# Designed miniproteins, single chains, continued (3): the designs that were tried, part 92

Each design is a single chain, and the fold is of that chain. pLDDT is the mean over its residues in the fold that is shown.

## One batch from the design tools (miniprotein)

Design m11390
Fold by ESMFold2-Fast:
Structure m11390 (fold): chain A 56 residues (1-56)
Amino acid sequence: EEEFLADVRRISAAIAAGKLDEARKLVNEFEEKYKDDELAVQTAKVLRRYIDEKEA
């Protein structure tokens, strides 16, 4: 699903740019959009961990 990968790339770009507040917002939107997708749930957890590691 190309939209899925585009959303993941957008979040990753925000994390890489140090825009952690924007990245958190995008992860929340991603979880709402793909709430019934097991891969998306796991992906969101990984992205949240990256945000937390970069903030720490």
Scores: mean pLDDT 80

Design m11391
Fold by ESMFold2-Fast:
Structure m11391 (fold): chain A 85 residues (1-85)
Amino acid sequence: SATPSPEEAQRAAETAIQLVDDAIERAKKLSEEGKYEEAVKVLNTGIVAARVLATFASTLPELRAQVDARIAEADKLSEELEKKV
């Protein structure tokens, strides 16, 4: 398997964080509109993409921890919104 360079690992982690942050913000807006099913779908799509990118950040433990923390935040929000569907 190709091992990501430190630069690639950092870009993957930063992209994962951005994807999760964007998904959380979009989900909050959809939730304000009462679109809970769409909000959950947006969060789950972002989480799946971020988890794939997180595998590239495994060589950068501090950045990987930041990605994992953002994924955990999105998972918690998804669980809360699923109760409103």
Scores: mean pLDDT 85

Design m11392
Fold by ESMFold2-Fast:
Structure m11392 (fold): chain A 114 residues (1-114)
Amino acid sequence: MLTESGGGTFKEGSSATLTAKYTAKEPVLVGWWQQRPGEPPELVASINLETGEVRYHPRYEGRATISVDMANKTLTLDLRDLRVEDTAVYYAVVYDKATNSLIFGEGVTVTVVA
């Protein structure tokens, strides 16, 4: 299960921090995805916990930082220089090897206004 927070209404050019608490027993991959109205879901950022590989979607490169606190089971996404087109529902995602499944959060809404 994933419990997310940090959504709201933000001004263009500002910053937002999204957090998720997870309960997965054997997390292998953690990440954040977003879905804009009428658009397909798109990766924001991910960490492969077995390899240490970090990936950012080109749209968010240089404007986002993903981090994980494995001891406290907290996943964080820091977004900078917010754009109106960053308006979306953001989903924390964890792949749990114990269940061989992807666990999605319920989503947190970020609205960016000019």
Scores: mean pLDDT 86

Design m11393
Fold by ESMFold2-Fast:
Structure m11393 (fold): chain A 57 residues (1-57)
Amino acid sequence: MSEEERERLLREAENLRAMLEALGRPDLAKQAYEAVVEAIEAGDAEKARAHLDRYGG
């Protein structure tokens, strides 16, 4: 993935984590963040987006 896409996905993961923590779901926030970051580190933008959609929707 591009550097710009990586930065955007990481920012979205951070926002999702903060939202889930605010909703009283810290374990889910950690799981969601780790799943997205793992996909980003693997270079899999589609999987990262799938995780964001799954935990955010």
Scores: mean pLDDT 84

Design m11394
Fold by ESMFold2-Fast:
Structure m11394 (fold): chain A 73 residues (1-73)
Amino acid sequence: KKELEQKAANLATAASLLAVADGRPDLGREIVQAAEKGDAEKLRQISQEARSLGLDAVAGTAEEAAKVIEEIK
């Protein structure tokens, strides 16, 4: 329960930092906001957008965060 919430937060933070490193701090902000709201669907949409931009590390990490959030529910 609490461990999964922390894991989701850590994954969202990692994805956000990766997005910032790729010059997309706006995308990183959206990732953190979606994770804070527990919005797995929004995280999957952001992941798909990141993948279309070639940001595979951001996409994969955001998708993993979405999966953990779905597991909490």
Scores: mean pLDDT 81

Design m11396
Fold by ESMFold2-Fast:
Structure m11396 (fold): chain A 91 residues (1-91)
Amino acid sequence: DFQRELDLAVNELAAATLLASSKDPVDREAFRKAIEAIRLYRQGKKDEALKVLDEGYKLAEQSANAEEIKSFIESLKKAVESDEFTPVKIS
């Protein structure tokens, strides 16, 4: 499905953009976890993707930007759990 692939690509690009623009090592590691989770999901490894998102969420708790990063990761977690991706929203 082209739409599913496009939705995955948009979410991966959003995570990569946040990684590229982040200066904080903890924030960067959390966004790397988000990218890894999307890649695992694309491989059909849904359980592994959810585990990696949980790891990123826990890393985000140590960040000064915890609320924004947690919101982003929770959005990805819901998308993976439902097998449905919606447009990424970062607050």
Scores: mean pLDDT 77

Design m11397
Fold by ESMFold2-Fast:
Structure m11397 (fold): chain A 91 residues (1-91)
Amino acid sequence: MKEYLEKALKLAKEKGDKETVELIEKALEAYENKDEVKLKIYLQKLRDLAMEKDDIEILALLTVAYYGYFEGKSKEELEKIEKNILNGESL
């Protein structure tokens, strides 16, 4: 979780995407506070925002963060999900 959020935060900062940066920082705060309800809400908002902006790299990172943490997907399954999103394939 934290590693994917931090990587997404770095990419969003490099792109100057202040809205995505603010939402990722809120998601990281929710994660540190173990507030799973807020974390899930912020991750869903972030994924919707990434889809709206066609930011496939950030979408991939946020999607693997979500499925790894909330759905318990294996590392192998998460790597496949990331690759499929980066190649423009549906989940």
Scores: mean pLDDT 80

Design m11398
Fold by ESMFold2-Fast:
Structure m11398 (fold): chain A 63 residues (1-63)
Amino acid sequence: MVGDIVRATGPVPKTSEDELALRPGDEVLVLEVVDDEHVYAKSLKTGEEGLVPKSMLEVIGRA
């Protein structure tokens, strides 16, 4: 959900300009739910924003 803090469960490669690259264990803030498979999120480590697959994320808290 929007406002959730979620953690990458594995490596997330950047395959397009709109995507966010993540390493396992990287934490992001969900800014927008784009569709059933993707969120738009901000990396808490780098401040970078982009699309991330929901299947690679685990909810760990709320902002």
Scores: mean pLDDT 78

Design m11399
Fold by ESMFold2-Fast:
Structure m11399 (fold): chain A 72 residues (1-72)
Amino acid sequence: SKEEEFKTLQELVGELQKAVADFFAGKLSLEEVEKKLDELKEEAKRRLSPELAEQFEKELDEVKKYLRELHK
């Protein structure tokens, strides 16, 4: 249902926020955060509609690029 998909999206967004926060807190390396983002991408493809999964994937790719630019 749409309600289940939005709950799933909120869970995935929360995991993304936690991974990024853990990276800036020094709890995760760049490699570890990138791995977590790739895992979130795969989970989104399995649990969300194609439209929501595509939107979330774009956000993940932008975050990945941003973190790489910060690390050079």
Scores: mean pLDDT 84

Design m11400
Fold by ESMFold2-Fast:
Structure m11400 (fold): chain A 65 residues (1-65)
Amino acid sequence: SKADQAVVKGVRALDEGKYDEAIKYFEEAVKLDPSLTGARHLLKAAKAYKEGNKEEAQKHLIEAS
C-alpha cells in the first residue's frame, strides 16, 4: 500500500539521519492509514531524534514493534 511505502521511505530517512524527511513520510503514512499504530510510534521516534533525545526515541522504536 501507499502507507507501507511511506513507512519504508521514512525508515530509510531515519537511518540516514534525515529526521525532517522521516517525520514527513511517517506523517504521510499515518494520514493514509490511521490504523498503523507502528507508524505513529515511528513518527514520535523521528521527532525525538530531531530533538536529540535518543532515550525517548528508543522508547518509541520499541513501541513500534
Scores: mean pLDDT 86

Design m11401
Fold by ESMFold2-Fast:
Structure m11401 (fold): chain A 72 residues (1-72)
Amino acid sequence: SMKELYEQMYELALGQLKKLAEEKGVEAAIEKARELIEEIRRVAAENPELKELAELSIKALEEAIKELEAEA
């Protein structure tokens, strides 16, 4: 389901961002996540068939950023 896909994306995103934060700091991890969100939005704008997947990916990254900021 889309909910299960979102949960998997969120867990993966959060895990990767936490690892990056440990290696390079929270600010660098958040910057990387925001760069990825911008890239995803750009790709989705050019590829409408990816819109739903892009929206889930962006939501997962945005929620992972919020969790990372809350733990800092």
Scores: mean pLDDT 85

Design m11402
Fold by ESMFold2-Fast:
Structure m11402 (fold): chain A 104 residues (1-104)
Amino acid sequence: MEEKLQKVVDLAAKRLEEAGAKILEKTPTHIVVETDRPDAVRDALRALEEASKELGLKVTRYEVTGPAGLRPGDTVTATAHLVNEKGEDVGEITLTVKYTGAPA
């Protein structure tokens, strides 16, 4: 199962890099992303959902912590909870988004 979580993280990170984000850190349970786009959190969560789906996993809920409006230097953290095809809990992946763009 850890190998599947690592593949989800790797695929999500690849999608985020293709979209112009910079990957600062990557583990089977955590991705740290730097981006200047105001939709950064939404883009990161979408990349994680798409990666999970390709590997037969489903995101069931998110826990999101961050400011109401984005400013340069702000950090948003989102934790995604994942299940397998049988509905069994397989763990969580945390996204940390470091925003470097203009105020949004």
Scores: mean pLDDT 78

Design m11403
Fold by ESMFold2-Fast:
Structure m11403 (fold): chain A 73 residues (1-73)
Amino acid sequence: MRPGVVPKSEEEFERDVWEALGLIYEAIANIMEKRGVSPEEVAEAYRKAAELFRKSGNQELADEMEKKAEEVK
């Protein structure tokens, strides 16, 4: 069962939600890339993931997503 965690602040909870959304968009981008979707659309999905990771405070993952967007062919 999931642990009953009481959030200390709205900001901490909001960061967790944005990180989860970032992971979802990363998964979408990976699926699009595997399906041979256009590089422009794949790059857009990675950039959306990067924006969400920045909002979550995870700058390292955001930077990785931006690099993946640049590397899409």
Scores: mean pLDDT 78

Design m11404
Fold by ESMFold2-Fast:
Structure m11404 (fold): chain A 70 residues (1-70)
Amino acid sequence: MLSPAELARRYGLTPRELRVLRLLTEGASVAEIAERLGLSEGEVVGLIRRIQEKTGIRSQADLEALGALL
């Protein structure tokens, strides 16, 4: 199964991007992720876009499904 470390190596995800991905798989909203990470909602949206660019996955639901394999 994919670990956070394997996802980081495979897709070049930063530790912050991995945190965002993990919180998305927990069903956390953008607002909840922003609060937990001490970021603005706009910064969280930016991180989600970078994850989408690096993984080639465009939908939030598909990103959540990817993280659920961890």
Scores: mean pLDDT 74

Design m11405
Fold by ESMFold2-Fast:
Structure m11405 (fold): chain A 66 residues (1-66)
Amino acid sequence: MEEEFQRELDRGVLEIAAAVGMILSEKEGKKEHAEKFREILDRIVADPDYDLEKAREELRKIWKEF
């Protein structure tokens, strides 16, 4: 239960991080970065078994390009 709760919490945090990245990228006119954040958000939402560590690493890479 605790581990499942932590995983769902981590997923929620990554969803928020991706959504915020998308919004900030749109605001700055960085269309390519906004699309990358959107794709990660869509994968996290569509696939409940999606690797959260892989999602975190992908988000880190996009933020490094920012």
Scores: mean pLDDT 78

Design m11406
Fold by ESMFold2-Fast:
Structure m11406 (fold): chain A 70 residues (1-70)
Amino acid sequence: MSAERVLALGRRLYEAGRYEDAAVAFHMAIALDPTYAEAWAGLGEAYRALGMEEEAARAFAKARELDPSL
């Protein structure tokens, strides 16, 4: 499975309110491509929805380091 397809799955899970499952999918996308800034941003949004503010901040920081346009 490609990182792009796993990212798309994570986004659909997030939209469905399945934030824990979304975080797992975003982690899988990162495992396939650690430079995939959108996957780090998605992980940050999922962590924030779960109330994990410190984890969310780290994920967003990594996303911005990889792609400042995010």
Scores: mean pLDDT 86

Design m11407
Fold by ESMFold2-Fast:
Structure m11407 (fold): chain A 60 residues (1-60)
Amino acid sequence: EPSVVEMVRRLADLTELEIQAKKKNASEEVWKLIEEARQNYRDVEKFDKIMEEIKKKLAE
């Protein structure tokens, strides 16, 4: 069960990736992953997996 602090941190991290995606004019695929992370922010394992995928795609 993630604490409120952990959930706030995850949403903050996701917001940083959204800002980077806008600056890099990221593909629709990246934006779909961002939306999927947003829908799954309470599922720690799934959220972290999606966040890593977003980071990988933004580094390409």
Scores: mean pLDDT 80

Design m11408
Fold by ESMFold2-Fast:
Structure m11408 (fold): chain A 90 residues (1-90)
Amino acid sequence: MTPVEKGLQALRILGRHYREALAAGDEAVKRELSDYISDFSERLQKATPEEVEEALREFIEDLRKRKAASTDPAVQARLDEIIAELEKIL
């Protein structure tokens, strides 16, 4: 998988989790995921192809910090799943 393909796969993972949260009516998780998708999309728009893997690593670290700052167990559980899936792409 190329660095660009890893970035696109990360967006697909985030989008899937967003759709699952939407279907479940989980407004807190849906809101958080909307913010994460916007953040990562902005990082990808600013990154060169060679910088995409580093942008993904920095994004995963930001998600870990957001999980630690969250008081919502549903958000924490969803972030654990997302982090695990994103780490498998790297």
Scores: mean pLDDT 84

Design m11409
Fold by ESMFold2-Fast:
Structure m11409 (fold): chain A 56 residues (1-56)
Amino acid sequence: SAEELAELARRDPGRAAEELMRKTGLSVQEFGERVLKYGDGLPLDEALARLARELG
């Protein structure tokens, strides 16, 4: 679920990123661009958790 992916992002951001890319079909480049958009002013784990809730 989106909440499980958000928790995973806080505990293991690498695994959360892999799972999100697999579910969304986004390329590494497209995924990186979305993380940077949410990461402007946020730590990486928080940016990934927000992205997980939006895309999961």
Scores: mean pLDDT 74

Design m11410
Fold by ESMFold2-Fast:
Structure m11410 (fold): chain A 103 residues (1-103)
Amino acid sequence: SAEIERLAAEAAEALLAGDPERAEELLRRARELTARSGDREAARAAEAAARARMLAAAEEELERLKREGPTEEQLEELEKAGKVIGLEDERAQLLARRYLAGL
């Protein structure tokens, strides 16, 4: 639904702003709305779209942080954002790990 897509977009913006806790709250609301709709195909599509937007936002933020030299706290917030998406996203974790390892 349009409301679920709006929440996903707002969650992505929250990640870009460095607020993973707000992103988590917005995704939680999106999940509650999908659960209530009963439309499992629409719910699955909306969840996939939300996850894709959040991942793209996290990748952009990681690239931005590389330019300024991130603190450990900023990297932990980015890892937390990946978990909020509901992905053990090997990609987001690999990017963070590569940055820390100087790869």
Scores: mean pLDDT 61

Design m11411
Fold by ESMFold2-Fast:
Structure m11411 (fold): chain A 65 residues (1-65)
Amino acid sequence: SAMEEEEKLGKAALYIMAEKKLFGEENYKKAYEEARKLAKEDPELFEKLAEKGEEAARKYREELA
């Protein structure tokens, strides 16, 4: 579904941010666009980033807390 796709995009974006050690809304928007591009150009890599994004999301939340 579209909601599941949006969730995967968010997770992939958080992984991209975590790898680059970037935070904040502007960097999240840029990472989200990178994730969208990857979903179209390399779906296999995108799926891997979304999986890793689950772990990155946990770390990102811990750093913001």
Scores: mean pLDDT 76

Design m11412
Fold by ESMFold2-Fast:
Structure m11412 (fold): chain A 92 residues (1-92)
Amino acid sequence: MREKELRKLANEMANMSVEETYEKAKSLPAQEIADAAIVNPGLPVEVMKAFAEALIESGEVSLEDLQRVYEAAEKYNPEKAKIFKEAIEKLK
């Protein structure tokens, strides 16, 4: 996806409830979830946790995908990035 398209997806999910975000994330390929999180405009902590949980439960997410999400989130919001770091640690 292009950055603009990923940003639209991230913004759409940011306006959803935590449960809706989780269900939407589970319906998408793991790579698309990771890419959307990378262009994340600062999603609420609960929404970011739902993203991380959906990525883990997909069974198809790689450590590299979660690492990319963590690096992108840390650049703009270090506190929220900790949620994705915990997800990475759980996959080890």
Scores: mean pLDDT 62

Design m11413
Fold by ESMFold2-Fast:
Structure m11413 (fold): chain A 75 residues (1-75)
Amino acid sequence: PPVLSAEEVEERFAAARPAWLAEMAAAGISEEEAERTFELALELELAKLAGDEERAKKLAEELAELAEKYEAARA
């Protein structure tokens, strides 16, 4: 698969944001939590693109923690 530029990553996230927010809302996740998770996911992809492996690991860990909280909220 081709490596995306930072601008292409940002464009793809911008295009996906409305659908992702709607999906999160349908799952009962607050807009603030949905937006925070989306921003972290974008930051993670940009960190990967920059080759910042340490930053990418920290962001992935934070996203995993949020995913656990969302699963707990659904249960």
Scores: mean pLDDT 78

Design m11414
Fold by ESMFold2-Fast:
Structure m11414 (fold): chain A 80 residues (1-80)
Amino acid sequence: NAFEEAKKKIEEIADTLSPEARSALRNILKTMEYLIEQGDVETAYRHARAALELLHQRGLITPEQYEELKKVIDELEKAL
């Protein structure tokens, strides 16, 4: 289960985030799960990438956290 593995990795990263960033990240995961269940994998990936970039631009996550999260999303896209 590629999504469950990605979710676990993201939750581990979420433990290093502020409560605000953690809440935003959980909302991103929920939206991705919904879109993947609808068969819209490309939209799920695009949404996640855009939302993570926005969190980074707003200073809610560090560049290192952004790259780690982006890598997990990229690995998930390749697995689906």
Scores: mean pLDDT 82

Design m11415
Fold by ESMFold2-Fast:
Structure m11415 (fold): chain A 95 residues (1-95)
Amino acid sequence: GMLTPEEARAHVEAARGNIEKAREALEKGDIVTASNYLTAAYLHAVAADLGGLKPEALRVLAEIYRVQAEIYEKLGDTENAEKFRKKAEEYEKAA
């Protein structure tokens, strides 16, 4: 469905808020809570893109992928950590 520009902006703000909460959880070593907040942030970023805010959505997706890389690094999954770091860089360049 089509979102209004105001609804799309609210989704960008919600994505940023969830990214901040994910980082706070990760700082405390709560990987499960961090992953849950990143999932919420991702859904909000997708909604923002569908609402026509593609550059903002790509920027928040880049941030989501950076935090996801940090989660994989803490889990010892170096391969996925590197993949998500590169994905974050690509999304930042595309924005």
Scores: mean pLDDT 88

Design m11416
Fold by ESMFold2-Fast:
Structure m11416 (fold): chain A 56 residues (1-56)
Amino acid sequence: SRATYLTAEAEARKIPGLTEEEAREVGRLAGEGRYDEAEAYLRKRLASLGIDPSAL
């Protein structure tokens, strides 16, 4: 949904070191209902940045 798309993108944009393009990709996947893929993408990027998701 649009709300899911916008919310996921906005939350992803708050992550230090994540690019605008990466944030849009998270929003796109979540907006399409592809939550497993959105979560896997975000988790992989957070791990590469050394960020604990609970700190966000």
Scores: mean pLDDT 71

Design m11417
Fold by ESMFold2-Fast:
Structure m11417 (fold): chain A 71 residues (1-71)
Amino acid sequence: VEELIEEVEEKLREQGKDVSAEIVRRIGRRLVEAGKEEEAKEALEKALELVKQGRVQDAIDYLSDTAGKAL
């Protein structure tokens, strides 16, 4: 899960989205710390797909929604 967080962060930073990268790290880490590794992995994989499509806000919204339901 940590490697997946890093991959999403890297893709966001490559696009100049440093604030979005920080948000992804915080949400992903919070889910892992809460013992929600499965939910974190699934949400991060979806977020990575959206980021690769340039849909950064959709990726953040998806992660935030997952965190709100899981936490």
Scores: mean pLDDT 82

Design m11418
Fold by ESMFold2-Fast:
Parts: sequence; structure tokens; C-alpha cells
Structure m11418 (fold): chain A 104 residues (1-104)
Amino acid sequence: ALDFAAPPELLPGEGHELIAEEREVREAVTADGRRLTYTVRGVVGARYVPEKGKTEMEVVVLLERYDAATDTASAVFAAVRIEYTSLEEALEKFREMMEEALAA
């Protein structure tokens, strides 16, 4: 139900092109009937580095929890920024980080 802009430090860095973006929403009901909404947002950014003749990539993932009873959102950061030189490695890490965040 919530659409949040990622904090600036969790967006692809300056000069990076957005390669992939995923958003997953999961709902949970606590034993006392409260509804919690978990939103996982991930991005992969890519930048071509002419001096090196290669493309470098970074992966960031954010987990946010919303409590409907209090109308309050809290961000739980599961964010790792790693520079990769391989698209395959970046996408594999992206999937891994998204799965880890969704398991939290």
C-alpha cells in the first residue's frame, strides 16, 4: 500500500544506469490481529568505465515495514553496496539479497 522513494544512499550512484529494479510486497498478520506490510525494493545500477574498458555494477536492497494500526513505516536496511564488473555476478547477488530481505 506504500510507495516510498529509496534514500539517496540506496539509489545507484551518479553516472550509473538503472539496469534492474524489483519491488515485492508481503503482508503478515500478528497474533493480536495487526496487519504488517513488508516492502522489499532492490536496484542494480551499471556504469561503463572507458578507462578500464568495462562496466561496473552496484546492488542495493531496502526492506521497509508498515504497521497499519499506527500508520507508521519503519525502514529496516538490508543494504549492501558492492562494485561488480560482471552483470551475471551482480544479478546473482541482487537475487540473493532480495531473497535474504524477504526472509527477514
Scores: mean pLDDT 67

Design m11419
Fold by ESMFold2-Fast:
Structure m11419 (fold): chain A 75 residues (1-75)
Amino acid sequence: MLYGVLVSGLSKEEAEKLKEELEKQGYSAVVIGLEGYGVLALGLSKDQAEALKAKLKAQGYEAKVVDVTKFLKSL
């Protein structure tokens, strides 16, 4: 299964900057503009998603692991 990490509670500028930083690290990321701004990092294993979540939370971001298949079905 493919997992992702959703970071929420960002400004548009913060979301665009975080997307670029994640892409430089080899992640696929998209900016989400619903109820404020956020970034979704995609195409991760569960272990990679948990590691990225921990790293982002240590940097002060509100991050959560999402199951991409289940997340897309909920849209």
Scores: mean pLDDT 78

Design m11420
Fold by ESMFold2-Fast:
Structure m11420 (fold): chain A 82 residues (1-82)
Amino acid sequence: MEEKKKELEKKINEAARKFQLSTDPEEIVKWTKEAADIAIEGKKLGLSEDIINTALYIAEQGAKRVPEAKPYYDKAKKEIEA
């Protein structure tokens, strides 16, 4: 349990860094999807709201930068708000 939470925290930090450095639309979609998946999995595992909100924020920014990324953000938002 704790090991998986630490892995997700590490993954969101990596996704945030790579997302900020990405200028390619395909890379932005990829990291938006990863951030969205981390937000969903993090909520299921009971990660802190700060981490979940950070992941969701990255996905939201990706959806704003690349329209093709919007479905990943919409799915994560729906899963988290449910």
Scores: mean pLDDT 79

Design m11421
Fold by ESMFold2-Fast:
Structure m11421 (fold): chain A 64 residues (1-64)
Amino acid sequence: MKLKEIAETAEKAGDEFVARAARTLQRAVDEGLISEEGALKALLTVAKIYNASPEVIKKIEEAL
């Protein structure tokens, strides 16, 4: 699942808040509360606001 892989990449990069956000959004997708596309768009916004690592931002953009 794309969000889980992004969470792992963010955790390795030290972007702990973005990793936590990705895990929370994956849970919401799994529960049918939001679409995967919507979750990825929300996560991209969070990653940009918090100046996440370029690797993390690229991985989110590639998942869209």
Scores: mean pLDDT 83

Design m11422
Fold by ESMFold2-Fast:
Structure m11422 (fold): chain A 60 residues (1-60)
Amino acid sequence: MEEILKKIREILEKTEDEKVKAEIEGILKAAEELSKEPESIAKYIALNLYLAAAEFLSTL
């Protein structure tokens, strides 16, 4: 789980477009809040979906 948050932070660091960066920052904040919830398979799936969204946005 922590590895997913690190990957999102790395994507954010490499993102230069200010609007895309703001969207990825929102995803990172949502993922960090979710990371505080009790561990579950659903939580892991949701964190991976946030990572996928950040990766997709960084390609725009």
Scores: mean pLDDT 81

Design m11423
Fold by ESMFold2-Fast:
Structure m11423 (fold): chain A 68 residues (1-68)
Amino acid sequence: MLSPEELEELERHVRALVLEVMEAKGSTPETLAFARELGEIEKEGIAEGLPVEEIKARIEEKAREFLA
């Protein structure tokens, strides 16, 4: 299981990516839906017991797809 510090780092990472996407594309229904999708990836990864680096990789992949 992730430590409290790893969970906080992961939450901070998700928040930073959401802000980056909002700066690039604006605050739209699509960017809000994307933010929810990142939260679900985080939740699923934690539930599966994945390492923080694997969860970050999945989140970053989703962000790259959205920004493409």
Scores: mean pLDDT 80

Design m11424
Fold by ESMFold2-Fast:
Structure m11424 (fold): chain A 99 residues (1-99)
Amino acid sequence: LGDTYLQNGDYQTSIQQYQSVISRNPDDAQSWLNLGQSYLMLGDYQSAIDYYQQAIDLDPDGPVTRSALTGLGMAYRQLGQNDLADQYFQQSRQLRDQL
């Protein structure tokens, strides 16, 4: 999936599509997750963090949160905050084991 987005380079279109979805349904945690992933792929790690956090807030015990925690780990690692990144990866793993 990541490789496909890297090949296509169409992250801006994905952002526009998911922004349209959340404008109509702001409680769609999956769309907030997809926005976070799109910003992560663009290298906008701060925006990715904000969108992932919103996805977690909307679906704290669901599979969206697991993916968002992994995304937060990746974003914080890119920002050089390795200890915080490791904490989010551990939280994502713990949530998977509970599901």
Scores: mean pLDDT 80

